# Designed miniproteins, single chains, continued (5): the designs that were tried, part 48

Each design is a single chain, and the fold is of that chain. pLDDT is the mean over its residues in the fold that is shown.

## One batch from the design tools (miniprotein)

Design m17757
Fold by ESMFold2-Fast:
Structure m17757 (fold): chain A 75 residues (1-75)
Amino acid sequence: ALVEALRRIAEALESEEAKKGVEAAVKAIEAAEAGDFETAEKIAEENKKAIEKAEEELAANKEKVKAILEEHRAA
């Protein structure tokens, strides 16, 4: 659900850097779900700039992000 929503949001982003940030966040969440918190933390730290760029673009596209999240919440 959340991982799927994030991947869909990545497709809606225009910047390659922002897309990389979302993909890194997805990988960190997947690692954390598997109980590998060290890998999750490392991924987040190594990709912090890309994740920040993703947050900036997501903020600029709040309405599209909300629609994608609601779509996946209903599924």
Scores: mean pLDDT 74

Design m17758
Fold by ESMFold2-Fast:
Structure m17758 (fold): chain A 75 residues (1-75)
Amino acid sequence: SLEEQAEEYVKKAEEALAAGDEFTAIMYYLQAAGLYYKMNDYEKAEEVYEKALELFPDSKFLKEEYESFLNYKDP
Protein backbone atom coordinates (compact mmCIF):
# COMPACT_ATOMS: atom_id res chain seq x y z
CA SER A 1 0.00 0.00 0.00
CA LEU A 2 1.02 3.64 -0.31
CA GLU A 3 0.97 3.93 3.49
CA GLU A 4 3.40 0.99 3.83
CA GLN A 5 5.66 2.59 1.17
CA ALA A 6 5.58 5.93 3.04
CA GLU A 7 6.48 4.18 6.33
CA GLU A 8 9.34 2.34 4.55
CA TYR A 9 10.68 5.68 3.21
CA VAL A 10 10.63 7.15 6.76
CA LYS A 11 12.59 4.09 7.93
CA LYS A 12 15.10 4.51 5.06
CA ALA A 13 15.44 8.20 5.94
CA GLU A 14 16.27 7.29 9.57
CA GLU A 15 18.83 4.71 8.36
CA ALA A 16 20.45 7.29 6.03
CA LEU A 17 20.53 9.83 8.88
CA ALA A 18 22.23 7.27 11.18
CA ALA A 19 24.80 6.66 8.40
CA GLY A 20 25.51 10.41 8.14
CA ASP A 21 23.98 10.76 4.67
CA GLU A 22 21.92 13.92 5.21
CA PHE A 23 21.00 14.41 1.54
CA THR A 24 19.66 10.85 1.18
CA ALA A 25 17.77 11.21 4.49
CA ILE A 26 16.12 14.45 3.28
CA MET A 27 15.12 12.82 -0.04
CA TYR A 28 13.53 9.83 1.71
CA TYR A 29 11.59 12.10 4.14
CA LEU A 30 10.32 14.07 1.11
CA GLN A 31 9.27 10.83 -0.65
CA ALA A 32 7.35 9.75 2.47
CA ALA A 33 5.64 13.16 2.85
CA GLY A 34 4.75 13.13 -0.87
CA LEU A 35 3.10 9.70 -0.56
CA TYR A 36 1.02 10.82 2.44
CA TYR A 37 0.00 13.91 0.43
CA LYS A 38 -1.12 11.70 -2.52
CA MET A 39 -3.23 9.71 -0.03
CA ASN A 40 -4.81 13.02 1.18
CA ASP A 41 -3.30 12.31 4.62
CA TYR A 42 -2.19 15.91 5.07
CA GLU A 43 -1.74 15.47 8.84
CA LYS A 44 0.86 12.70 8.41
CA ALA A 45 2.51 14.55 5.50
CA GLU A 46 2.88 17.64 7.72
CA GLU A 47 4.26 15.54 10.61
CA VAL A 48 6.96 14.11 8.30
CA TYR A 49 7.89 17.60 7.03
CA GLU A 50 8.05 18.98 10.58
CA LYS A 51 10.24 16.08 11.76
CA ALA A 52 12.59 16.55 8.79
CA LEU A 53 12.82 20.32 9.41
CA GLU A 54 13.60 19.68 13.11
CA LEU A 55 16.47 17.39 12.02
CA PHE A 56 17.67 19.72 9.20
CA PRO A 57 16.58 23.25 10.23
CA ASP A 58 19.03 24.96 7.82
CA SER A 59 17.93 23.02 4.72
CA LYS A 60 16.53 25.60 2.28
CA PHE A 61 15.40 22.74 0.02
CA LEU A 62 13.25 21.19 2.80
CA LYS A 63 11.83 24.60 3.75
CA GLU A 64 10.83 25.32 0.13
CA GLU A 65 9.19 21.88 -0.24
CA TYR A 66 7.30 22.37 3.04
CA GLU A 67 6.10 25.86 1.99
CA SER A 68 4.93 24.41 -1.34
CA PHE A 69 3.02 21.68 0.56
CA LEU A 70 1.34 24.24 2.84
CA ASN A 71 0.23 26.34 -0.16
CA TYR A 72 -1.40 23.33 -1.86
CA LYS A 73 -2.90 21.84 1.34
CA ASP A 74 -4.31 25.09 2.78
CA PRO A 75 -3.85 28.04 0.36
Scores: mean pLDDT 83

Design m17759
Fold by ESMFold2-Fast:
Structure m17759 (fold): chain A 81 residues (1-81)
Amino acid sequence: GLAEEARELAREALELALEALKRAKTKEALSLAIAAALQAIGALFMAELAEKKGDEELAREALEEARRALELAREALERAE
């Protein structure tokens, strides 16, 4: 369902953000990687809460947050210099 898809995307975003953190060589790259990781964690929490409550609207919001987190994580990884 939507909550499961959101969890999968948020996990992917978190993995990419953690890789960006590991590779970051500048304060700017580090800050972006941290922001991406926090966004991914937030999306994971929302997805888990949506699943637990059976809240389809919250699940949709979690999916949107997970998509944004993934985009940020990809950008963070690209800027990890």
Scores: mean pLDDT 86

Design m17760
Fold by ESMFold2-Fast:
Structure m17760 (fold): chain A 61 residues (1-61)
Amino acid sequence: AMVQRTFHISRLDAAGNVLEERTVTVDAPDPASWGTWENEVAYTEYLAAQIRAQLAADAAA
């Protein structure tokens, strides 16, 4: 199953100043369907990739 996941993202510079804040909503597989320790790592990597893709799409607009 797919579920909506919402994340609040802050981007900082090397000095700790906030450059950008946004909320990103992505569709992702239900974590309950992934079942095991190995699948939890894969699921986290999948979410990170979806968040990065959404941030890149927003930056291109």
Scores: mean pLDDT 69

Design m17761
Fold by ESMFold2-Fast:
Structure m17761 (fold): chain A 75 residues (1-75)
Amino acid sequence: KMSAEELLEEAERLRERAREYRERAEELRRQAERAEKEGRLEEAKKLRLEAELEEGMAALLEGMAAWLEKKAEEL
């Protein structure tokens, strides 16, 4: 049903969302590094876990975007 153009537009939106998740992960890792430097080890672990979850979401969105781009090529 979706045209190649529509698939590529959706893929682009997913890649933009993935970049936002990657930026959030980077900020969380900076916060974790500060917490660790201040001796707040449990907080640092929590922040690193949150960063990993954000990175995982970005990877999923990037995979979905790649799939849509591949489907657009097949149309």
Scores: mean pLDDT 88

Design m17762
Fold by ESMFold2-Fast:
Structure m17762 (fold): chain A 94 residues (1-94)
Amino acid sequence: SHMEELIKKNQEKTDKEIELVFIMFRAFAEAVENPEKVKEWIDNADLEELEAIRGGLHIELRLLESQKNRDPEKIAKLKELIDYVDEKIAEKRA
């Protein structure tokens, strides 16, 4: 029974980690095309979900900044969204 409890607890932890990875990838995919949708996710996210969203936004920022023909407007809007998630993280950590 103790082994069954450990297996269940580890499975629940793994499921949460997979969910956070999916949240990160969704934020990455949607940040430029649907920033208002990402902002809605930020407004409803817990701390762990906010950190996952922040991760996705930084991946997209790095990708945009690595392009030879950078779009300064897209980069600026994405940085504004990153600042917004950083403020929400700071609020929840206080």
Scores: mean pLDDT 85

Design m17764
Fold by ESMFold2-Fast:
Structure m17764 (fold): chain A 79 residues (1-79)
Amino acid sequence: TDAARRQIITEIQKGMSYASKAGLGEEVQPLVTQAADALRQGDYQSAADYLEKASEMVKDKSPKASESFQKAADIARQT
């Protein structure tokens, strides 16, 4: 679980970096904050839901950010 949590955080950080480069950092921040809060509570399913929404939000302007958020969501779903 700790290893999965670290990997989720790493993918979120990559997603935020790509989203910020695309000018979407502020737009996606609320969803990422909600995902981080869910992870702190051990609610991996809610974290995955927020990360999937973040992935969808950024996919047109930043496919790389979308891929990273989706990977984070997939890891959270499997935990």
Scores: mean pLDDT 87

Design m17765
Fold by ESMFold2-Fast:
Parts: C-alpha cells; sequence; structure tokens
Structure m17765 (fold): chain A 57 residues (1-57)
C-alpha cells in the first residue's frame, strides 16, 4: 500500500487564528477516526498552522 503525506490547513474559528492546542486535537482526532491515517503531526509555518497526515491509499 502507498502512504501519502497530506497537509490540512487549519481555518480561523470565530475570526481568530487557530491555536497549537486545537491543531494537536485535530491531529489526534484524524488519527483515531480514520484507520487510513497512520500518523499525524502539527506543522507551524509563517502562513499558518497545518496538520500533516500520513494517509494510506
Amino acid sequence: ARIVARRIKLEDVDGKKPTIELAKKKAQELLKSDPNVVGAAVVETPEGLYVAAAVRE
């Protein structure tokens, strides 16, 4: 099976930028809810916060 890295940008909530804690929660939710997600990590960039997911296709 092929593993693909995907980056999911976190959107603003109530007009405020997402927190690192929200990003960690999102990463954990993806890892628990989708069996094809084999790994997830928070990535902070100048453009914003992302969840990097390793997804089995």
Scores: mean pLDDT 74

Design m17766
Fold by ESMFold2-Fast:
Structure m17766 (fold): chain A 111 residues (1-111)
Amino acid sequence: GTTALLNSKLAPLADEIEKEILEIEAIAKKYGVEDEVQPYLEAARKSLEEKKYGEAFTELSEARKVLRRKLGAKHEDILALEERGADLLEKAGLPNLAELLRQRVEELRKE
């Protein structure tokens, strides 16, 4: 499944996943929405500790959805966070998924 594939590709990038957790947490604190994202960040940290990197990535995706709902998809901090997510996908050997995310960010900036 997708989770098993992501686990295999993301295992060498555990430090990059931890950086993503810290970046999401920093944005949430900046805008006073920590309580809304905390359950997903805690789940991501637990998955990371258990070496379930695909699950950690999925929990971070859910945290990003919360931030998009609270701040708006066009918010500059959200667009920057999505670009960093695309960089992680590229480093994981998923360049086509990274490019799709980068194209979506570019479209949102033009609107």
Scores: mean pLDDT 81

Design m17767
Fold by ESMFold2-Fast:
Structure m17767 (fold): chain A 62 residues (1-62)
Amino acid sequence: MEEAKRVIDRVAARLAPTYGPEAAARLGELMRQIVEAIEKGDLEKASELQTQARALFAAARA
């Protein structure tokens, strides 16, 4: 968990220049919630949150 959270924070920081701080913070929150959902065994919620995160990543890459 500690390593995953560190990676998530770094990814969010790198996306801030592209999205702005608000969108980067939201992406970081989504990533943290995905990890929590997986740990709880709530795979449906994890999948939903992952879809939202992928949409944000796709927009950043475009």
Scores: mean pLDDT 72

Design m17768
Fold by ESMFold2-Fast:
Structure m17768 (fold): chain A 80 residues (1-80)
Amino acid sequence: SIEITITTEKFGTVTVTVDKNASVGEAALKVAEALKLSKEVMDKLKELLENNPEINEIKVKDIPVDVLSLSLSNLIESLL
């Protein structure tokens, strides 16, 4: 398992544990759930993942943790 720490301006910092073979999309959903994001924001994230299936092909283990954390923070912030 890999620990990912995400910092957002509005909702603060959360740390989630994901399987190393999980996709970036699965990690994004887990971060959003941990941040207790609204249904509206969760629906936006799910739609983004459905429209960008390539995100589900990228595994969290294949991205440096610092890059992954920054990318997920930016992704979540873009939905707020």
Scores: mean pLDDT 81

Design m17769
Fold by ESMFold2-Fast:
Structure m17769 (fold): chain A 85 residues (1-85)
Amino acid sequence: MQQELLQKAEDYRQKAKEAEQEKAKVEKETAELLKKYDELSKVDPEAAAKQKAQVQAEGDVLITNLTGSAKTYQSKADELEEKAK
């Protein structure tokens, strides 16, 4: 029983780590897209601003969801570890 709870806790810890890694990837990809639209801003500032706002909004939603998932997985792991004591 305790070993099964600890194994599930470890699985949730791993999922939390994966969510944090995915978050870092989304942050990097969002930054790269924003740089691309910085070049567009020299030609069409209005179109660039609209694209940047959309990319930032989409990135923020994904980052918020991944942050929430990581916290949920960490909380579940903590609960399972406490039950295993």
Scores: mean pLDDT 84

Design m17770
Fold by ESMFold2-Fast:
Structure m17770 (fold): chain A 68 residues (1-68)
Amino acid sequence: SSADDLEALKEELNKDPRIKATLIGDDTLVIETTLSVEELIGLALRIIGDYPNFDVKIEGNTLTVTAK
């Protein structure tokens, strides 16, 4: 399910000390980072590639991933 995919993504991302991923409800993952702009864009592209049914928004150093 989308909720299970978001939880798995959260656990994987939180292994990087530069990333703090927090699940909001069952459908939204907020990813706070200290990554560079280039690294942040790269992460967003990887997430879209792995989870094409998710929407990804970039706002400053934060990604918001939402299940469609």
Scores: mean pLDDT 85

Design m17771
Fold by ESMFold2-Fast:
Structure m17771 (fold): chain A 55 residues (1-55)
Amino acid sequence: MTEKKKEAILRMGRRSLENGVPADMVKKMVRERAEQAGLSEAEKEEILEEIEKLA
């Protein structure tokens, strides 16, 4: 289920930000994970927007 993959990637991104990883690095990691998971461009954009809001 794509939603579950998206949720897992967001969770990882949130945790990285909480641990002091720079937002730019977190965005790169999230984008790479989404690509590996086979997420669409729209799904990657949604995840990146959520990371941007958290940073």
Scores: mean pLDDT 78

Design m17772
Fold by ESMFold2-Fast:
Structure m17772 (fold): chain A 80 residues (1-80)
Amino acid sequence: SRLAEAEARVAELLASLRRVAEAFARDPSLSPEEIRADLLARADAEVDRLAERLGLSPEERAALRARMRAEVDRLVAELA
């Protein structure tokens, strides 16, 4: 189903963002603010791509974006 496809892609995106966050955590030149900004930009781009691929409504896209933003905030907090 489209919902199952969306959840699989979200899980893949979260795994990718975690790997990027872990790599950034090893770079002492990067501030938490810079890490957050980069992760949010990556998440937004992937949400837009997924929304177009799956034909999500503006409401569904906004909900997915909010979910991904919350996950980025959680990852950044783990690195602090």
Scores: mean pLDDT 81

Design m17773
Fold by ESMFold2-Fast:
Structure m17773 (fold): chain A 70 residues (1-70)
Amino acid sequence: MLDEQIAELEKQAAEDPSASIYTRLGLLYNLMGKYEEAKDWFEKALAMDPNNLQAKAGLKNVKAAIERLK
């Protein structure tokens, strides 16, 4: 289940944070329609790796979704 995958990734992020783990969390929250939480995870990924193309694309996508829902 998504909740189980998120819990496991959040545990991994707490123990050994990485841009890859943060990007995966952002993608999972985005799939759930939790765009603000997804944005926070993508921003954390970019803070660790500013050139992470997946996190950049994800952040752009969720910001557009948030803007359209206003």
Scores: mean pLDDT 83

Design m17774
Fold by ESMFold2-Fast:
Structure m17774 (fold): chain A 99 residues (1-99)
Amino acid sequence: MSPETRERREALVREAIRRIKAGDLEGAAEAAAEAVRLDPAASLEQRKGAVYGFGLLAAEYQGLEAALELAERVAELLGLSPEDKEEVLARVRAEVAAR
């Protein structure tokens, strides 16, 4: 990844986190999806991992329902299959329930 692309990705990740903390789930999902899309070489597992990570962060600040809404929206914006989307959502539910 170029330094310029890395800086843009880091800025988008910070934007997504700020929006999560503010409860702007749609804006957070758009920023998160754009950050992921800046790495076109990212594998499906890496993309699913990113959705999971943003979902867990949303759970910390906004609770489980907001986490699932954010994760579902990021997965949709990234074009994940319904099966891959449900796998990530199930993983978010399981991790939050274990806390």
Scores: mean pLDDT 86

Design m17775
Fold by ESMFold2-Fast:
Structure m17775 (fold): chain A 55 residues (1-55)
Amino acid sequence: SAADAARRAGLAGDADGAGAGAASSKVTEYGQIAGQRVAEGDNEGGAEAAEKGAS
């Protein structure tokens, strides 16, 4: 259906945004850093690390 196609397109975009391409290793590394910072209570530093990984 059109709704299913739209949902799938959204998931594909999310996968690309998560670094499914050449940046996937970088996303994983910065994701771990972001998680560590959030665990330390540094939500802002965690968000910054996640954004760097997603770029």
Scores: mean pLDDT 61

Design m17776
Fold by ESMFold2-Fast:
Structure m17776 (fold): chain A 61 residues (1-61)
Amino acid sequence: MKPLKDEEREKLKKEFLEKLVKEGVITEEQKEDMLEGKSLTSLSVEEGEEITLKFVEYVLS
């Protein structure tokens, strides 16, 4: 597959993160940190695993 354009990647990232906030997986502050490209140092291992599972579910949908 050809790589997605940076604009499309950012759009998909934003939509995915907004879905995670809506489902209560992450906070609005964590979403903003991820959108700014900050390290997810505020996440526990368990929260990181939940995000990974939600990402897999999103990709398979």
Scores: mean pLDDT 66

Design m17777
Fold by ESMFold2-Fast:
Formats: structure tokens, C-alpha cells, sequence
Structure m17777 (fold): chain A 83 residues (1-83)
């Protein structure tokens, strides 16, 4: 999108600040998903339903962790360019 292209063309220092904010938001989302996992584990649900819900949450956790790793790698590469 136009916004994504604008962000890509920001100075490296501003890109780092934006990546730091994105990582903070993703870390919050990860904490919420982990709390949801613990909540589902505490419920007295039929085994099949419980496993289905946990599988969905575990996929969400995996996706968010992968995004955090990607953002951290992008930030590390930008920091190398500033040295």
C-alpha cells in the first residue's frame, strides 16, 4: 500500500522506532494469546473441542512469534547500516 511504501522510505532511525513499536504490539498480542491458552486449558470442555481451540491458539502463537523474529531481524539489519 502507499503507507507501506512511505514507511519503507523513512530514515533508518525512524524505521527502527517504528519496528520497536511494532515489536511491542506483537509482544502484547503474544501475552494475550498465552493467557487465552491458559484459560482454555482451565476449561472443562469435551477433549476434541479443547484440542481444536488449543490448536488454533498454538497456530496464532507460532504466527506472532515468527513475526517478532522477522521484525527483530529487520531491526538488526538496520542497526548494522547505522554503524
Amino acid sequence: SKLEEYIKNLPESEKIKFLERQIAVKETALAILEAARDFVESLNLPEEEKQRLLAQIDQGIADVRAEIERLNKEMEELKKKLE
Scores: mean pLDDT 86

Design m17778
Fold by ESMFold2-Fast:
Structure m17778 (fold): chain A 64 residues (1-64)
Amino acid sequence: SLLEEAEKLLKKAKETGDRELALKAYDLALKAIKEALKNKDYELARRATELAAEARRLALELLR
């Protein structure tokens, strides 16, 4: 799933400090939110929103 792929990318970004992986995780998490909301899966949308926030925070930290 998009969420599982985003979770894997975020984990790898944390381990490697790779900003591009953090941005990819963020993008996939945003897509997961849209898909979840379309399907009225509010639990999945909540999880994807939390993941997106974490990925964005990591990407901003890795900007420097």
Scores: mean pLDDT 86

Design m17779
Fold by ESMFold2-Fast:
Structure m17779 (fold): chain A 86 residues (1-86)
Amino acid sequence: MEELLEKAREELRRAAEALEAGDKEAALEEVERAARLYEEAGAYGMAAAAYEEAARLARELGDEERARELEERAKEMKKKFEEAYK
C-alpha cells in the first residue's frame, strides 16, 4: 500500500509541474494515473478527488467521452469511500 500511495503522490507532483508548464494533456494523464494508484491502494476518497480533477481537465481539453468515464469512476470511488466510513 505504501508504494502505491507514494507513486500516486509522485504522479500528482508531475501533474502540478505539467499544469505550471501549461500542458493540460500531460497533467490529465498524471492525475488519472494518481487516481488509479489511490484506487488500488483503497484510498477511495483521494481516488474520487483525483478522478474529479481528471474529468475537469478532460472537459477543458474537449474530451467529453473521457470526462464522462472519469466522472463515473469518481462517483464509484465516492460510494466505496462512504461504505468504508459507515
Scores: mean pLDDT 85

Design m17780
Fold by ESMFold2-Fast:
Structure m17780 (fold): chain A 60 residues (1-60)
Amino acid sequence: SVELLVDIAVRDLREALERASPEEWQAIVDEVLEKMRKVLSDEVVEKIRKALEELLEELR
């Protein structure tokens, strides 16, 4: 369940990042993580943050 949630978040954000300029990527990721922190546990947010950091490295 958590792994599926992470996969969905990465997939959706990949599309958003591909449409944005690279200078905006970190701000977009930070905003999404801040919103997720309000509804998800810290452990789940940390897994998503790690996956999104890996996504940013992949896109660079």
Scores: mean pLDDT 78

Design m17781
Fold by ESMFold2-Fast:
Structure m17781 (fold): chain A 69 residues (1-69)
Amino acid sequence: ADLTPVLEFLDPDRDGRLSPEAIAALEKAGIRLSPEVAATGLLDQEVLDALRAFWEREGDAAVPRILGA
């Protein structure tokens, strides 16, 4: 539920792909992405798991950290 605004930012085209800008935003927020994600830009289950772990850590601050960082 809480990942929807983040996913909308990361994948505005709704094709399951991260832009280079979105990848940079995630890394800036402190989320580590695998080399595969960096190469393909796919919103993989690994990325979703990393986002959930980040959200569990930051709570409601997760959205502004990703969008504003």
Scores: mean pLDDT 69

Design m17782
Fold by ESMFold2-Fast:
Structure m17782 (fold): chain A 66 residues (1-66)
Amino acid sequence: ASEEEAKEYYEKGEEAYKEGKYLEAAEYYEKAAAIYKELGNLEKAREAYLKATEAVARVLSEIVFP
């Protein structure tokens, strides 16, 4: 995996999030975070992880508090 691949997953996550596809967005952000972490880019890994967490929170909010 490369930083280019991580950036592509992050951008796909942003696109999915804009379309309201929060589960898909979370999966892409998690993939980006995992790649950044393996590359030692902890700041970008943290950013991607927080985005994934926000996307999951959106899904949970819509299910638990409709």
Scores: mean pLDDT 81

Design m17783
Fold by ESMFold2-Fast:
Structure m17783 (fold): chain A 114 residues (1-114)
Amino acid sequence: HMEEIKKKILEEIYKLFLEAGRRVNEERPTDEELYRLALETVSRALQIASDLLYEAGITPDTDFILELIEKAVEKAVEELRAQGLDPEAIDRFYEAVKRVLEAIRAGRPLPPPP
């Protein structure tokens, strides 16, 4: 049961990060826009994971969800690089996402979008 839920969460979050990474490659956002996109994508991933866990009768654990998000974004970044997207754009996206995840893991409030 838990392994099936993990796979479902990973699949849904992976799709979010693929789409977000493609947007960064296409739109070439400013640092402010990129941070906002990373924050929105991570927030959506947290919500999806929490909803799927609650649906399965499992109380969401933030640390557990953050581990799943980290794995999903790593897979998405690997796939985007394999597809030949601009390494600079993908690296900027990955760094922004890691910054957001680090803030959450450290128990710091998410900085507001500028």
Scores: mean pLDDT 82

Design m17784
Fold by ESMFold2-Fast:
Structure m17784 (fold): chain A 91 residues (1-91)
Amino acid sequence: MKEKEEFLNKLKEEIDRVIAETQRRLDELVAAGASRDEIMAVAQEAFKRISELYEQGRKEYPELKEEIDKLYNEAVARLSRLVQEALARLG
């Protein structure tokens, strides 16, 4: 139904926005020679926001569980890769 598709599209857009913003912030921190703690703080904020989007979506649209779970798992995997790559670039 149109309403459910609109919800999934908005959720995906919000997740993509969080990931893009997080990548930009991590790239800026690495370029500035930031500490591991500063990178981990940005990572923690991003994971918290993704978790909040996931929890809210699951409560509002329980029938979309499989689609929401898939988006969440993909988002967590993408964020984990960005964080590990940023930490590796610190040396």
Scores: mean pLDDT 85

Design m17785
Fold by ESMFold2-Fast:
Structure m17785 (fold): chain A 65 residues (1-65)
Amino acid sequence: MMTQELAEGMLRMAASSLGLDVEVEIRDGKVVVTVHGSDEAKLEELKRLAEEISKSTGVEIEVIE
């Protein structure tokens, strides 16, 4: 499995566990997450989880609203 695909899967699972509506794409070797209609606390937690996933996989992750 490509590292970017692993990071995408981990992010989709994290967003699902938080009940967030997200779009996840792989672009130019990085994972881009677009978040819709989120609670501020849940968005902050997703950003924290994205940083942990980025550190563990070495994949750059961008979170946009």
Scores: mean pLDDT 78

Design m17786
Fold by ESMFold2-Fast:
Structure m17786 (fold): chain A 56 residues (1-56)
Amino acid sequence: SLKELLRLIGEILRLIGEMLDIELSDLPEEEKQARIEELERRKAELMEQLRALPPP
């Protein structure tokens, strides 16, 4: 549905924003890498859900 499509897009955009915040933070590089890998995994799951949706 359109509502589900928009929700998934919103969640993906939120994750991208969180990844950007991490990149701009003063955290050690190894900490940034670990956090970004976790968020990339979550983004991949949302992308799969998005691809599985029927067109609006």
Scores: mean pLDDT 83

Design m17787
Fold by ESMFold2-Fast:
Structure m17787 (fold): chain A 64 residues (1-64)
Amino acid sequence: MQDPALREALRHLVEGRKALADGNYKEAIEHFERAVEYFRQAGNDDLAEEAEKLMEEAKKKAGI
């Protein structure tokens, strides 16, 4: 990935998925929020929507 924003978005997406798998829902939400911000900054709305869905999944598991 050559776009710094896209690179950071993907890093946060991966870390969020790991936190979600480990049951660290608050950390997962934080990572997915950052991923959404960076994906939108990169102009990648499809991946931003994907990260938003994962954030909502983490919120549901956290009871939020």
Scores: mean pLDDT 84

Design m17788
Fold by ESMFold2-Fast:
Structure m17788 (fold): chain A 67 residues (1-67)
Amino acid sequence: RRAEAEAAIATVKDVLRRQAGELSPDELVELARELARQIADHFGLTPEERERLIDELVAAVREAVAA
């Protein structure tokens, strides 16, 4: 469901922010892409939604690394 997907995305973003001090930027981007793919597959997202989710999580990684 959309609400469950949004909650999963929010949780993943929090995890990525917390891991910014532990993993390299490249490792965080790889993790973000992997988690985005798993969420997209689990919730049956469209290709457009999958692309937006990957971009959203990668942007969250870049923001966390910059902070």
Scores: mean pLDDT 78

Design m17789
Fold by ESMFold2-Fast:
Structure m17789 (fold): chain A 95 residues (1-95)
Amino acid sequence: SPEEEAEKQKKADELLRKFADELHRIVTEYRRRYREAVAAGKSPEELEAIHRDFLARMLEVARKYLEEAKKLGLPEDFISRLEQAVADLEARLAA
């Protein structure tokens, strides 16, 4: 029904907004930590550790929102893109 479609769209929009907010917080925190580490003269190894922590946090959030998107029955193209993002982040962390 039009009412069921509207409620589903509302839940999808709310999920996307929360996802964007969490990504923004992680990116903002990463930029701050990296900038502070560079200013403090941290080693390339310490800078790499900050970057790997950032990737791990991004992966955690991507996995969380992938599971919520599946529960809400969001479109297959959206789910596939999140699955690809998870796979890409897992590959970067394994390297």
Scores: mean pLDDT 85

Design m17790
Fold by ESMFold2-Fast:
Structure m17790 (fold): chain A 90 residues (1-90)
Amino acid sequence: AEEAAREHLRRVVEHTRRAVEALKNGDFDTAIEHVREAVRHALAAAPLLDPETAQEVFNLVDGIMKAVVAGDVEAAEEYHRRLEELYRRV
């Protein structure tokens, strides 16, 4: 269970990183697709995590999604950094 949760969180981190890079390059369609993949992995991880960690993951992914929609690169990078920090703590 822990290994499965960790792998899904690793995928959330990777897809959000790619979303931020796509956003920085002006590739909005690619950024949205990576956010969509991050959401899928967050949903898969949620029942395997404690509720506080699951909520933090969803809040950070939601923050990245809103930043991507707004074209806010700085906000997207900040939420991705926090997500990487969370992954290192799990």
Scores: mean pLDDT 88

Design m17791
Fold by ESMFold2-Fast:
Structure m17791 (fold): chain A 60 residues (1-60)
Amino acid sequence: MIEVFTAEATGAASAEEAAARAVERAKRLAQGDIVDVRVLTLQSPRTGRYSAVADVTARV
């Protein structure tokens, strides 16, 4: 089967850090062969901190 696992990270110092945390969290949920990874990053204009949402697609 194919399933999509979504995770987010907030309050990171860089877009790369936010993306890495979100992907790591999503991969921890995905107990299968990873076939695709999609990441969206956003900087908060108020705090300057970065957030990310990761969708990891896995064959389970």
Scores: mean pLDDT 82

Design m17792
Fold by ESMFold2-Fast:
Structure m17792 (fold): chain A 64 residues (1-64)
Amino acid sequence: SDLSNTLIEAVKANPDKDKIEITLDEVPDAQTLVEAMKAVADAFPEATIGYSLEGNKLTVFLSR
């Protein structure tokens, strides 16, 4: 899923941020979103990953 790579690269580009907001072209289906969040968690295993979705606006939260 392109979403997984987009989120991982966004986190890498913002290493000093605990909150990353992304506007998506469409509302992702539940499976795509879960798989993308798992990919982010696997890429950043020291962080606790959370998210919120408001329409097509996805916010990813990272805490240690």
Scores: mean pLDDT 80

Design m17793
Fold by ESMFold2-Fast:
Structure m17793 (fold): chain A 60 residues (1-60)
Amino acid sequence: SDADKIEEFREKLTPKVESLSSEKKKEFAKKYEELLQKYLDGEISVDEFIEEAEKILEEL
């Protein structure tokens, strides 16, 4: 279920990330990796992970 939510989110996220400049792609990748690690460590829920990832993308 969590894996399915992440997969669906990634499918929606990919075209948005691909439209970013090279510099913004690097910044997003760095922040996304940090956020993903927090999720894997159990610090945040999958819903919080998705919400925060969308906020990062919108602020770029």
Scores: mean pLDDT 82

Design m17794
Fold by ESMFold2-Fast:
Structure m17794 (fold): chain A 72 residues (1-72)
Amino acid sequence: MLEQAYALGKAASEEERKALEKELAEAEARLPALLAEASKTLSPEEVARMRELYAGTRALAEAFLKGAAEGL
C-alpha cells in the first residue's frame, strides 16, 4: 500500500499535492475534536481503533505527498 501511494503521488500534479496537504492539515486540526466526540459514544477500544485507522491513513497520505514532491 505505501509503495503504491508513493507511486501514485509521483504521478500526481502540483495541484493535487497542495489539495492533499491542505486536507491533511484540516483533518489533523479536526482530529482531537472528532476523537473527543467519539469517546462520548464509543468504547476506549473503539476509539483506539479509530486512532490506528487515522494513523494508517495519514501514513498513506504522507507516502503520496513524498512521491508527489519527487514527481515535481
Scores: mean pLDDT 76

